# Designed miniproteins, single chains: the designs that were tried, part 21

Each design is a single chain, and the fold is of that chain. pLDDT is the mean over its residues in the fold that is shown.

## One batch from the design tools (miniprotein)

Design m746
Fold by ESMFold2-Fast:
Structure m746 (fold): chain A 99 residues (1-99)
Amino acid sequence: EELVEEAKRQIEAAEASLDAGDLQTALDHLRNALKTAIKLVEEGKYEEALEFAKRILDLATRVSEQARAQGNLDLEIDAAVIEIAASVLIVTTERLLKK
């Protein structure tokens, strides 16, 4: 599926940007990946959406930690917003998978 490939590319780009120390670019890619993961949920692709949401949460947490170490409050807050959104998406998607 095109959306699955798009999410994978966005997450890989976020990871590469984070590894390069470009926190702002990493956050931009994570925001796009989160939007793609939400579309996957809307299309009923819950397993794929859950996998990507968990990866987004992990990467956003890493961005938040690095932003905090740098004293960059704006980036730390932006990363925390993505962490919250990804966490909500995980919980919601798990409910949609039947419980």
Scores: mean pLDDT 88

Design m747
Fold by ESMFold2-Fast:
Structure m747 (fold): chain A 70 residues (1-70)
Amino acid sequence: MVKTAEEVTEVGKELFEQGQLGGALRGYEEALKLDPNYAEAWEGLGRVLEAMGEHERAAEYFEKAKALKE
């Protein structure tokens, strides 16, 4: 089945909201493999890393997402 970056990002967001950090991480990483310029997936990765205590890496991903938003 073909999945879009948007569809996979939505799945990652749902998993994050359920507290499934590992599933959310995989979802956002898969979205970025499909579209590395999809800002919402970078923002989602940042939120997952922040929840995992990786605050410095989360900040880098939030900056990446911000640079891609227009």
Scores: mean pLDDT 81

Design m748
Fold by ESMFold2-Fast:
Structure m748 (fold): chain A 80 residues (1-80)
Amino acid sequence: GSRPPLTKEELLELLEEWEKEIKEAEELIKAGKLSEKEKKLIKKIKETLEKVKELVEEGKIEEALEVLEKFYKELKELEE
């Protein structure tokens, strides 16, 4: 397969790294360095990561991965 199977613990570690990136982006929002589009994007990323984290905590790893895949498609649409 194109991706190795992720354990719940490995996926949680990835989510923690992404949460750190989002926290840094939120500081840029406070500093007025991001546009309104970027602010909305960061909020959407944060909400998506929180939902994925809940699914992972419930052991719904497959559903969590599907939410992430849908989110990546939405990011591509927002980038255009």
Scores: mean pLDDT 74

Design m749
Fold by ESMFold2-Fast:
Structure m749 (fold): chain A 95 residues (1-95)
Amino acid sequence: MEELREKALEEAKKTSLNGSGETFVRLTIAALEDNLEELREILQKMNPDGKELTEEQLRAVAEALRRAVRHQAETDDSPLNKLLRELLEEIEKKK
């Protein structure tokens, strides 16, 4: 699992010149892993003056991101989307 996370972050760094891609991939990984604390931390850093999301809202964001990863894997065969799909499948096997 860590190896897939590292590969996804490396692909994000290659794709984004300003680090926004890395932030998005980290957010997506936190959502796939149901890591609500990391998801909250990333969202808070992106919008520090925003209202803190409830656990229910964080779970909704995580589910939306999981659905987006599944859908993107069907329409985009990029290395990053393939790695995110493999990470999702590995997480689903463990639960």
Scores: mean pLDDT 69

Design m750
Fold by ESMFold2-Fast:
Structure m750 (fold): chain A 79 residues (1-79)
Amino acid sequence: PDPEEVARLLVEVEVRLGALAPEDAAEAEREAVELLRKASEEERRLARALAEAALEALDRGASVAEQMEALRRAAAEVA
Protein backbone atom coordinates (compact mmCIF):
# COMPACT_ATOMS: atom_id res chain seq x y z
CA PRO A 1 0.00 0.00 0.00
CA ASP A 2 0.92 3.67 -0.40
CA PRO A 3 3.02 4.87 2.59
CA GLU A 4 1.29 8.27 2.56
CA GLU A 5 -2.17 6.66 2.75
CA VAL A 6 -1.16 4.27 5.56
CA ALA A 7 0.46 7.12 7.53
CA ARG A 8 -2.75 9.20 7.35
CA LEU A 9 -4.84 6.25 8.61
CA LEU A 10 -2.46 5.47 11.49
CA VAL A 11 -2.32 9.11 12.63
CA GLU A 12 -6.15 9.38 12.44
CA VAL A 13 -6.40 6.35 14.77
CA GLU A 14 -3.97 7.94 17.27
CA VAL A 15 -5.83 11.28 17.23
CA ARG A 16 -9.26 9.63 17.62
CA LEU A 17 -8.00 7.47 20.51
CA GLY A 18 -6.61 10.60 22.23
CA ALA A 19 -3.03 9.31 22.03
CA LEU A 20 -1.98 12.23 19.82
CA ALA A 21 -3.05 15.89 19.92
CA PRO A 22 -4.72 17.10 16.67
CA GLU A 23 -2.17 19.94 16.39
CA ASP A 24 0.66 17.34 16.26
CA ALA A 25 -1.01 15.25 13.53
CA ALA A 26 0.77 16.83 10.54
CA GLU A 27 4.24 16.26 12.04
CA ALA A 28 3.35 12.71 13.14
CA GLU A 29 2.11 11.93 9.61
CA ARG A 30 5.41 13.14 8.07
CA GLU A 31 7.41 10.95 10.49
CA ALA A 32 5.13 7.94 9.82
CA VAL A 33 5.57 8.33 6.04
CA GLU A 34 9.38 8.18 6.43
CA LEU A 35 9.15 5.04 8.60
CA LEU A 36 6.64 3.34 6.25
CA ARG A 37 8.84 4.01 3.20
CA LYS A 38 11.56 1.98 4.95
CA ALA A 39 9.09 -0.77 5.93
CA SER A 40 8.48 -3.93 3.90
CA GLU A 41 5.37 -4.34 1.72
CA GLU A 42 4.08 -6.90 4.25
CA GLU A 43 4.56 -4.47 7.16
CA ARG A 44 2.70 -1.73 5.23
CA ARG A 45 -0.18 -4.13 4.42
CA LEU A 46 -0.42 -5.11 8.10
CA ALA A 47 -0.34 -1.47 9.26
CA ARG A 48 -3.09 -0.53 6.77
CA ALA A 49 -5.29 -3.47 7.78
CA LEU A 50 -4.91 -2.65 11.50
CA ALA A 51 -5.62 1.06 10.97
CA GLU A 52 -8.70 0.36 8.82
CA ALA A 53 -10.03 -2.14 11.40
CA ALA A 54 -9.46 0.36 14.23
CA LEU A 55 -11.22 3.20 12.36
CA GLU A 56 -14.19 0.96 11.49
CA ALA A 57 -14.51 -0.06 15.15
CA LEU A 58 -14.31 3.59 16.28
CA ASP A 59 -16.99 4.59 13.74
CA ARG A 60 -19.30 1.87 15.15
CA GLY A 61 -18.72 3.05 18.73
CA ALA A 62 -17.28 -0.37 19.50
CA SER A 63 -16.18 -1.41 22.98
CA VAL A 64 -12.48 -1.89 23.72
CA ALA A 65 -13.01 -5.68 23.53
CA GLU A 66 -14.62 -5.38 20.08
CA GLN A 67 -11.81 -3.09 18.88
CA MET A 68 -9.18 -5.60 20.08
CA GLU A 69 -10.98 -8.46 18.32
CA ALA A 70 -11.16 -6.47 15.05
CA LEU A 71 -7.40 -5.79 15.23
CA ARG A 72 -6.64 -9.48 15.88
CA ARG A 73 -8.74 -10.51 12.86
CA ALA A 74 -7.06 -7.91 10.60
CA ALA A 75 -3.58 -9.04 11.69
CA ALA A 76 -4.45 -12.72 11.06
CA GLU A 77 -5.70 -11.96 7.52
CA VAL A 78 -2.42 -10.22 6.55
CA ALA A 79 -0.02 -12.63 8.31
Scores: mean pLDDT 77

Design m751
Fold by ESMFold2-Fast:
Structure m751 (fold): chain A 81 residues (1-81)
Amino acid sequence: GPSKELRELILRLIGLKLRLIGLEIDLERLKKELEELEKKNDESKKKEIEELKERIKEIEKEIEELKKEIEEIEKEIEKLE
């Protein structure tokens, strides 16, 4: 019945929100690491800085995709009660 479908959606939503929190923590850590590396102005770290920027972009994209999935599930939950 609808209550079973609602429970499955709620469990999925919880899992996605926990994943989102983990990614946001990782993103904050990586942004701090990038800021510290850029402040040192060390040409030998240029490759490490570029790799870190790429990783940040990948996580930001994953966060945006995950937020969209969360919004879709929240809308489905609202339709079911």
Scores: mean pLDDT 86

Design m752
Fold by ESMFold2-Fast:
Structure m752 (fold): chain A 74 residues (1-74)
Amino acid sequence: SARLAELEERLEEARREVAELYANLDTTPLERLEEALRRTARLLAEALALKTGADPAELEARAEAVLAEELALL
């Protein structure tokens, strides 16, 4: 579908941004890294929901919970 293709393209862009921010951690504000990671998680949840037929809101909530735990370890 057009929406799935759009989400996959945006997800690839988000993954590239996260990789660049991670490579430059010493000069990257933590808030910018957090926003990039959250954006990636939301896009992944929506794409997964479209592929599997699962509830995107439930997948997004689970992704945000996991992300919050990971960010707390930084």
Scores: mean pLDDT 76

Design m753
Fold by ESMFold2-Fast:
Structure m753 (fold): chain A 57 residues (1-57)
Amino acid sequence: MLPKEDIKKVLEYYKKNGYLTYEDLKELGLDPKKVAELLQKYFLENKLSPEEALKSL
């Protein structure tokens, strides 16, 4: 799993832009596979919004 700092970056970016592309993830210096696992866990398994996920950090 990503460290909390990187999770926060992903969620803030997603909240701001409403999407994440492979190129956006590379610009942020993040591993696309780890981000995909994170998004699946937060949005598909736990059904959290980006705002709710940020509050849980």
Scores: mean pLDDT 69

Design m755
Fold by ESMFold2-Fast:
Structure m755 (fold): chain A 62 residues (1-62)
Amino acid sequence: KKKLIQEAINSMFRALAYRVEGDLEGALKELEKALKNLEKAGAPQSDLDKVRKLIEETRKEI
């Protein structure tokens, strides 16, 4: 569980870096990876919803 949460956190930081650089497709892939790892780790629904919102907002920018 801890490893999956750490991977999700790392993916969130990579997504932020991609967004700052204007690579929205790269950011989207990292956000989707973070969501998958959080789901596997059994993260709270509130945390899953926050990542899903970021994915949706990123898709709208592409």
Scores: mean pLDDT 81

Design m756
Fold by ESMFold2-Fast:
Structure m756 (fold): chain A 97 residues (1-97)
Amino acid sequence: EDEKRLLKLIAKVASELAEALKQGNRFEADVYLALLQIAIAIGKIAARRGKLSPETVKTIEEIDKLVDQLTKAMENGDYEKARSLANKIVELANKAI
């Protein structure tokens, strides 16, 4: 249940990030990126404490790689790539619920 809550929060934050990027709201996009990074950090701590299933650990690791790519895309001003990556994070998180 807590795993599903974490995945739902990741999906929601990534979805809001994608929408902010679509609207060109850079400040809002930066806020949602920071919230997404915090959610992944919480997931990684939970994984280290053995509180997540192996399936969820794998999903968090895959999303962590996408968040790294998304962060670099935003730093480079590639907002179309960042939006595509945010949508992939939404799909992965929802599939794991």
Scores: mean pLDDT 88

Design m757
Fold by ESMFold2-Fast:
Structure m757 (fold): chain A 58 residues (1-58)
Amino acid sequence: SLSKLELILRGIGYLLRAIGLEFEAELEEDPERKERLLREAEELRKKAEELFKEAESL
C-alpha cells in the first residue's frame, strides 16, 4: 500500500540522517559535541525502527 511505502521511505530517510551524524561524529574532535552527535544519531535510528515497525503492521 502507499501508506506502507511512505512509512518505509520516511524510515530510510531517518536512517540515512543517523548515518550522516555518525560519520560527522567520527570526524569531531570535541568529545562533548561528539557525544551529542551520537545521541542524536541514536534517536534518529529509534525513529526509523518505529516507522519500520509501523509499516510491518500494514
Scores: mean pLDDT 89

Design m758
Fold by ESMFold2-Fast:
Structure m758 (fold): chain A 118 residues (1-118)
Amino acid sequence: MERPLPTQGLPVPAFPDPASVASETLVEKAKKEGKPIVRLLDDGRTALVAVPSGNKELAEKAVREAIERVPPGGTIAVLADSEETADYVAEILEKLGAEILRRTKVGDTYVVVARVPP
């Protein structure tokens, strides 16, 4: 992903799909609030965790909160704004016993999907 420097003055649309846009929006909100956002989805088994870069302590707390909120065998999807943050949250998830199912990049968002142990 590469944007020309003048893009701040010129609109350059680069959103590939609605899921990518939605992920980017949640991460943007977390960045504006200066803290992670943890949301349990309507299925009661999946948590979304948006983690902005800059505070590893808050990132760890958000991941721990998501693991506690999700029932055994449930899924956590972490949305990070940088590869370093994605690597850090993956390490914390593994340390807490979660199984990393997938790591990918969607638009500007790094996604780590993990399963909470039973």
Scores: mean pLDDT 72

Design m759
Fold by ESMFold2-Fast:
Structure m759 (fold): chain A 55 residues (1-55)
Amino acid sequence: ATLSIIEKEFDTEEEAKKYAEELKKEVEAQGGSVLDVKITERNGKYVVTAMVALP
């Protein structure tokens, strides 16, 4: 199993939340799990940080 940290920036909180939801669906479709997901504001952007485990 592979543990990975994914970080992506968005202009809006809504886009960040949508990405987090889509990421969870994609990871689960591959037989993996989302272990943690956080949305933080950084320099006027919204950063999604996710920890995922893949098979």
Scores: mean pLDDT 82

Design m760
Fold by ESMFold2-Fast:
Structure m760 (fold): chain A 71 residues (1-71)
Amino acid sequence: MTLDVSSLSADEQVLAEAENAVKAAVDNNEEIDYEELAKELLEEYPESKLSEEELKEYIKKIEEEIKKEKE
């Protein structure tokens, strides 16, 4: 597999969109479906090299961090 700057930029965009979606869901007291959110983000950013599992783990981590700040 080749690494390039464009691929890394797409991955960073996916991670930023995931963080924004998690923040919005937590602020609205909405339940987050990690698998569904990961799939939707990867469909919007097909150039991303992130796996569904990697994005799912990132979403879980960000949700835990945001919820700790609100408790």
Scores: mean pLDDT 75

Design m761
Fold by ESMFold2-Fast:
Structure m761 (fold): chain A 98 residues (1-98)
Amino acid sequence: EAPSAADMMAFAQRLFQNAAAAGNQPQYSHDIRQNSDGSTEETSRRQVDALHDGRRLQVILEIRNLRDANGHIRRRRIILRVRGPDGRVREWIHDSDM
């Protein structure tokens, strides 16, 4: 069974809280692209190194919003990527139409 958006966000929040408790500050980036039709693509990304069950993980939480010309969100994509110490990446994606 695929995880829900709420499950993904809860897991990500736990990893970010663990990182903060260890003194690791998340890196934040925010990119906005305006399309010729007046719609806007907005990407927010948070990245941190966290410990989970004694393993060092690189955690990336990315939220992409497509807004129409009136500023209403039409689509949202949540991407959670976790890179393990071996360099392998696990990725969960949740898409919603608004």
Scores: mean pLDDT 80

Design m762
Fold by ESMFold2-Fast:
Structure m762 (fold): chain A 70 residues (1-70)
Amino acid sequence: AAEAIRAAPPEEVADLAEQHLRSLVGKPEEEVIDGINALARAAGEAGATPEQMDRIKKAAHRALEETSAA
């Protein structure tokens, strides 16, 4: 979860966050939003680069859109 991302090497942060965000698709919208917020905070604390944060943001938007469409 978010703690795993916070402990990860910076170069792995985006990959781990994308994996966790994909697992949120189809869950209740509130759970998806909470998960996105927790992962974004963890990535920032882990020192994610702007490029990694962009990847995480795109994955979060995909997860939320797919959840809202379901």
Scores: mean pLDDT 75

Design m763
Fold by ESMFold2-Fast:
Structure m763 (fold): chain A 63 residues (1-63)
Amino acid sequence: AEEELEKGKKLFEEGRYEEAIEYYEKAIELDPNYKEAWRNLGLALLAAGRDGEAVVYFKKAAE
């Protein structure tokens, strides 16, 4: 979970948003209670122009 989150963050910093999304999704699959992964997935979706999806994941991050 943490390793996937860190890989996603690195890809996001490189502007590789689609690949970052894949790693954040893997982090959530491993630990669905990993709030930071939900928040970062929302940010990556927002950066990719998928605003409607991003809102759902931000709500999950906040519980």
Scores: mean pLDDT 79

Design m764
Fold by ESMFold2-Fast:
Structure m764 (fold): chain A 70 residues (1-70)
Amino acid sequence: MTAEDIEKEMQERIEEILKNEKLTREEIIKKLEELVKEGKLSKEAAETVKKGLKTKEHLAAAYLWIKTQE
């Protein structure tokens, strides 16, 4: 097992999560805004996460992190 094999398997899992949960950048942003409105997340933290949403991996990581904040 190589690092490349692990990265490929992780990419496939990330794509499956994004597809199954219908995760788009807009949906992640909406969830962050809801957490800010509920007082569970600071506006500053939400803006930091939004700036990091550049790749599918970042979207999946943000989604999993949001689930820990609920």
Scores: mean pLDDT 71

Design m765
Fold by ESMFold2-Fast:
Structure m765 (fold): chain A 81 residues (1-81)
Amino acid sequence: AKELYEKGMKAFAAGDLESAKKYLEEAAKLAPSAEIYAALAQVYYAMGDLEGALEYLEKALKLEPDNEELREAIERVKAEL
């Protein structure tokens, strides 16, 4: 899970959004976390999938309900919908 998260983030930094999505989705299946869901939201947002980005941000917020940065990110994405 941690190794897949690292591979996903490295792919995202390189602009390989398809590989980033694949690695982060596998990481989320093995060990769901707010960090992995937030990373998936960033990848979906970079791909122009605002609905997908919102879905993963809401999943992340459910795991960390007091996370102000996640709430702010959700508000920003909703403003673009």
Scores: mean pLDDT 85

Design m766
Fold by ESMFold2-Fast:
Structure m766 (fold): chain A 74 residues (1-74)
Amino acid sequence: MEEVKKKIEELVPKLFSPDPEVRLEAGREIAEIAEKYGKDVVLPLAGPQLAKATDDPDPEVRIAANRALKAIGE
């Protein structure tokens, strides 16, 4: 569990990388973690940042962020 929290903490700043490929990878990995571990793990660590990522200029990043938010009930 702690390793998962550390991974989320490492991925969250990558959601705002200047590189769209890095943002997409981070969004997809957080979505997978959210689908596997659920709301209680992901929401307090990434909830507001995922909400902000739904405004990303890249449509694939927006899709990944929305997928993660759906998994955590947002």
Scores: mean pLDDT 83

Design m767
Fold by ESMFold2-Fast:
Structure m767 (fold): chain A 84 residues (1-84)
Amino acid sequence: VEELLEKAREALEEGDYEKAIELAEKAAEEAFREYKETGDFEKFARYYLEAAEIAAEAAVLAGEVSREEAEAALAALRERLAAL
């Protein structure tokens, strides 16, 4: 998961927003897979939020969503994860 998150951040820095989103999605999927095996929700929540933040930033920079929409979505996700 951490390697996928690092590659996603690199793609974001390079301006390859499509690749950044793809790698962030793979990181989120891998984090959920590990959670199913380990039950470590805190670690899952951290990785999932990091992946969502990378994907949101890439989508904003690509012009797919507004910064306000991305920030609202991330705030809602943080609240949902904290409530579990």
Scores: mean pLDDT 80

Design m768
Fold by ESMFold2-Fast:
Structure m768 (fold): chain A 60 residues (1-60)
Amino acid sequence: GREEKLKELAEKYGISVEQVKGAQQLLQDLGREVTIQYLVKDLGLSEEEAEELVEELEKL
């Protein structure tokens, strides 16, 4: 289910499930660009990893 996908994304990108949930909330509230900036600047993901994670979250 949805929770399993969030856990898999957290494990894939080396971040917590709570951080993935935070990114999903940011994506819904503030959109793609703000979410990518959060993932890169605050969580230390590469721009490519941040874009990939956002694409996966958009499918949920």
Scores: mean pLDDT 85

Design m769
Fold by ESMFold2-Fast:
Structure m769 (fold): chain A 67 residues (1-67)
Amino acid sequence: GVGVPEGTPEELRRMADGAEAAADFLEKNGQKELAVEAYRVASRLYEQAGDTERAERFRKKAEELEK
């Protein structure tokens, strides 16, 4: 979706990008439980930012890691 003036979507997207990077690092470092939480955070933040495709991707990634 298109960002809305107020900075909120931009802030949420930056936070989501940070959570995604942290989740990837944690997953590669073997910290699976923390990676799951970070992917869930990224998914929620992307959803709030209007990026439903990334939100869905990371929601599935978190569920995959919990298997």
Scores: mean pLDDT 79

Design m770
Fold by ESMFold2-Fast:
Structure m770 (fold): chain A 59 residues (1-59)
Amino acid sequence: SAEQEAALRAAAQYLLRHAVSEEARRLAREALEAIDAGDLETARRLIGEAARADRAARA
């Protein structure tokens, strides 16, 4: 759980810093809020959505 939380937090922070779309950055912020609330399932989903939004914006 702690390892999963750290990995999800790192992924969300990466997307927040490097995403090229506002939508991806918003989803990454929501993922960080979910992590802080202890909802790792919602965080994982939001990180996936943020990554997809970022990829769509790049190509």
Scores: mean pLDDT 87

Design m771
Fold by ESMFold2-Fast:
Structure m771 (fold): chain A 60 residues (1-60)
Amino acid sequence: SSADLDRILELAREGKFDEIVALLKSKGVTLTPEQIEELRRLIKEDPLAAAVFALKLLNQ
C-alpha cells in the first residue's frame, strides 16, 4: 500500500534499521541473514536504495 511505501522510506531516511525489519516481518516477509546484512549496509550508505530494497522484499 502507499502508506507502507511512505513509512519504509521515512524509516530508511532516519536510519531505523530495526523498525524496517520489524515492519517487513509484520507483513509476513521472511528475511534471510544475507538480506538482513544487505539492508543494514544500505541504510548506512544509501537510505534510498535501502527503501527500494525493502519495498522489493515486501512485494515478493
Scores: mean pLDDT 82

Design m772
Fold by ESMFold2-Fast:
Structure m772 (fold): chain A 79 residues (1-79)
Amino acid sequence: TPVEEAVKLLRKVEELRFEGRETSKEAQELAEKIEELAKEPEVKKLLDFYEKKRGELVKAGKEPKEAAEEALKAAEEKA
């Protein structure tokens, strides 16, 4: 489904970001694919959930990488 595809692409983007490759062509192409998928309401809802959860974990004192990994796992469980 578009939601499952978005989760897979989001995971790849986060991996590239933590490898210091967030400005790479590969990361840019993945971000563009996520933007296209986000035209589907269910995909946008999932991305909004991920960002909210990540923000809550960062406010709770988790490191950005740990917060992103936990938020992504929670988003995958909803997909």
Scores: mean pLDDT 78

Design m773
Fold by ESMFold2-Fast:
Structure m773 (fold): chain A 77 residues (1-77)
Amino acid sequence: DIEETLALFSKSLTPEEVEKVREALKAVEAGRLEEAVRLSAELERRAVDELDAPEELKERARAELPARVAAALAAIR
């Protein structure tokens, strides 16, 4: 259940972020995996930007994100 999954994340996410997670989950259920990967990447980047962590760790996470997105898109094919 998408709504049960969203309830788990709603404790730490803004309403806008919850809507993005809902969009990603709907895309997965509809078989729109490329859209789901893109939405997940957007959410992960936002989470990294908001993380209370050293900038060096944030920069590493941002640098790794394009490669992980490319790998996920290749796996869908």
Scores: mean pLDDT 71

Design m774
Fold by ESMFold2-Fast:
Structure m774 (fold): chain A 61 residues (1-61)
Amino acid sequence: PSWEEIEKETRLALLIIQGVIAEKAGDFEEASKYYRQAAEIAEEMGDTELAELFRKKAEEL
């Protein structure tokens, strides 16, 4: 894989971790922002199903 692909995968993982931490802390506005950013990166990687999952998760918070 390219370095750009590895960077996107790493950023996606970090955003998911930050979203989960914010959600567990009760900071739903912050969690929603992280999940939306994760959805954008998933879309850029061609994973439409994952992107839809994170968009829905952000909307349900």
Scores: mean pLDDT 84

Design m775
Fold by ESMFold2-Fast:
Structure m775 (fold): chain A 59 residues (1-59)
Amino acid sequence: MVEELKRELLELARRMREYGIPDEDISQAVKERLERAVEKGLISREEAEQIYKELMEEL
């Protein structure tokens, strides 16, 4: 779950960059997607924070 979600969000971020969307807007979109995953009980808050950190390091 966690690894698959990270992969999906990385692909989303890459597409947003190709469309010329600023990094700050990309980071906001990623945060919103992670928050929704936490709300749905798919991942923990701590996992969401870790995914965000790792994903921003890969971009």
Scores: mean pLDDT 80

Design m776
Fold by ESMFold2-Fast:
Structure m776 (fold): chain A 89 residues (1-89)
Amino acid sequence: SREEIEKLIEELKKEPPLSEEEKKKAIEELRKAIGREDLTPEEVLEWLKSLGFDEEEINILLKALQKYGIDAALEIAKLLLEKKLKKEE
């Protein structure tokens, strides 16, 4: 569970950057999941930054969406936010 999610985060950090098409697909899945299909891709990224995610964490979330889907991405997002609240990196 938590250890498995941490392992996924480390693996995703090592993967190459998403292509523009993969990034667009991941953002579209995220827009649907949050019920905000009215947002542009840029506005989705701005929203993620407003939640406290940095650029590396956003890239991890988008890779997780593409490779594992929304449920895995949400678990990763929760763990990343919990670590920020605990000031653990």
Scores: mean pLDDT 78

Design m777
Fold by ESMFold2-Fast:
Structure m777 (fold): chain A 81 residues (1-81)
Amino acid sequence: SKIVELLQKALEALRRGDFETARKYLEEAVQLIKDGVELSPEELKEAIRLAEQIGVLAHLRGDEETVKLAREFIDLLLEKL
C-alpha cells in the first residue's frame, strides 16, 4: 500500500529527527485518504498502528505539528469505516 509505505517513511524520518520530511510523508498519506484511496482491513490496521507510533514518537520529540497530523490521519480513517 502506498499509504502504508508513506507512513513507514514518515516514522523512519521522525526517528532520525527529520521532522520536515516526516510531516511531508504524513501530509501525502492524509491527502491520499481525502482523495478516496481505499485500504483493505489489514492495511487499515497497519496504517492505524503506524500513525499511533508516529504520534507517540512526535510527542516525545516535541513535534506538535506531526502529533496533530497523526491525529487528523487516524480520525479520517475512522470516519471512513
Scores: mean pLDDT 86

Design m778
Fold by ESMFold2-Fast:
Structure m778 (fold): chain A 85 residues (1-85)
Amino acid sequence: SEEETLKRLEEADPDNPVAKLAAEVHRLGLEVEKLGPLEPEVLEKAEELARKAEEALKAGKLEEAKEYLEKLAELLREKIEELKK
C-alpha cells in the first residue's frame, strides 16, 4: 500500500523529504475532510495524483513521486482556502 511504501522509506531514511511531504499531504487531506466534501472533479484529480505518486514510489522514482505529491499538496491547500471562505 501507499502507507507501507512510505513507512519503508521513512524507516530507511527518517529525514527523507518524500516521506515528510507525504505526511503533509495526509494532514492536508484530513483538514479538507473536516471542512466539507470535495467536488467530484477535485476528488478525481486528487486520487489520480495520489495514484501516480504511489506508482512512482513503488518504482523507486523519488523525483517523480515528489512532483506528484507537491501537486497534490497544492490542490488540497487551494481547496482548504476556498472552503474557509
Scores: mean pLDDT 74

Design m779
Fold by ESMFold2-Fast:
Structure m779 (fold): chain A 72 residues (1-72)
Amino acid sequence: MAEEIRAAIEAMTAKARATLSPETAAALEAALREVAAAYIENPDDLASLEPLEAAALAALEPLLRAEAEAVR
């Protein structure tokens, strides 16, 4: 389980590093690692993940939006 989650994060961050700016890719990797660490520590406590997921999305949304706008 934990290794499968880490492998999925590595695959996602590798794709992000290939397609996004290094700054956005690093922010995405950091956010994914924090959420994954919380899930690995308390897999049965999904409620504790909600504030971390919300914070990660709030931090990533403006960066991802800027990337999308730069392409257009």
Scores: mean pLDDT 70

Design m780
Fold by ESMFold2-Fast:
Structure m780 (fold): chain A 55 residues (1-55)
Amino acid sequence: QAERDVAIVKASNDLLKAIEAGDTEAAQKAEQRLLDLGVSPEAVAQLRAFYEEQA
């Protein structure tokens, strides 16, 4: 329960860092982790778009 929420936060942070670094491979790995944690593909796409706007 709580461990899943912490894992989602970590994967989201990994995605942000990968986007800021321009590391496409790391970004794809972070997106896959979010999907594996039960985050919907739509939510992952929205999060990525949000981070790309801020990077």
Scores: mean pLDDT 80

Design m781
Fold by ESMFold2-Fast:
Structure m781 (fold): chain A 62 residues (1-62)
Amino acid sequence: ATPAELKELLIAGNQGDEAALAEALEAAKKAPVDEVLAVVVQLLADGDISEELARQVLEAAL
């Protein structure tokens, strides 16, 4: 997934879309860690995702 697609999936997942969250986690596992980190940091700064979701995504990317 592109960084833009990952952002959309994470925002939807944070709002309770379980399918979007599952897709975001699978995309994060396959993406470069630096790209995932950049997306997660931006979404946290913007208040679009929780710290718990950010941790879950980064653990999946590692």
Scores: mean pLDDT 81

Design m782
Fold by ESMFold2-Fast:
Structure m782 (fold): chain A 79 residues (1-79)
Amino acid sequence: SALERARELAERAREALERGDLETAIKYADQAAKLVRSEEARAHVSEAKRALDAGDRETARRHIEEAIRAVEEKVRELE
């Protein structure tokens, strides 16, 4: 299902985040946000991209964490 795939993508985003691969984390979080149609998650993905482009890895990391949280929240709502 789309919800199972979104959860898997959120998990992959978290794994990438834990290894410091912010680009990959953003990619998976973006895909998950689109699957669950989470505007909140999409906003955090956009902020993470802006922060990473500016070289602010800590701010990017925080927004990736919030994007993953928003995806997980949306998956729970849709179950």
Scores: mean pLDDT 89

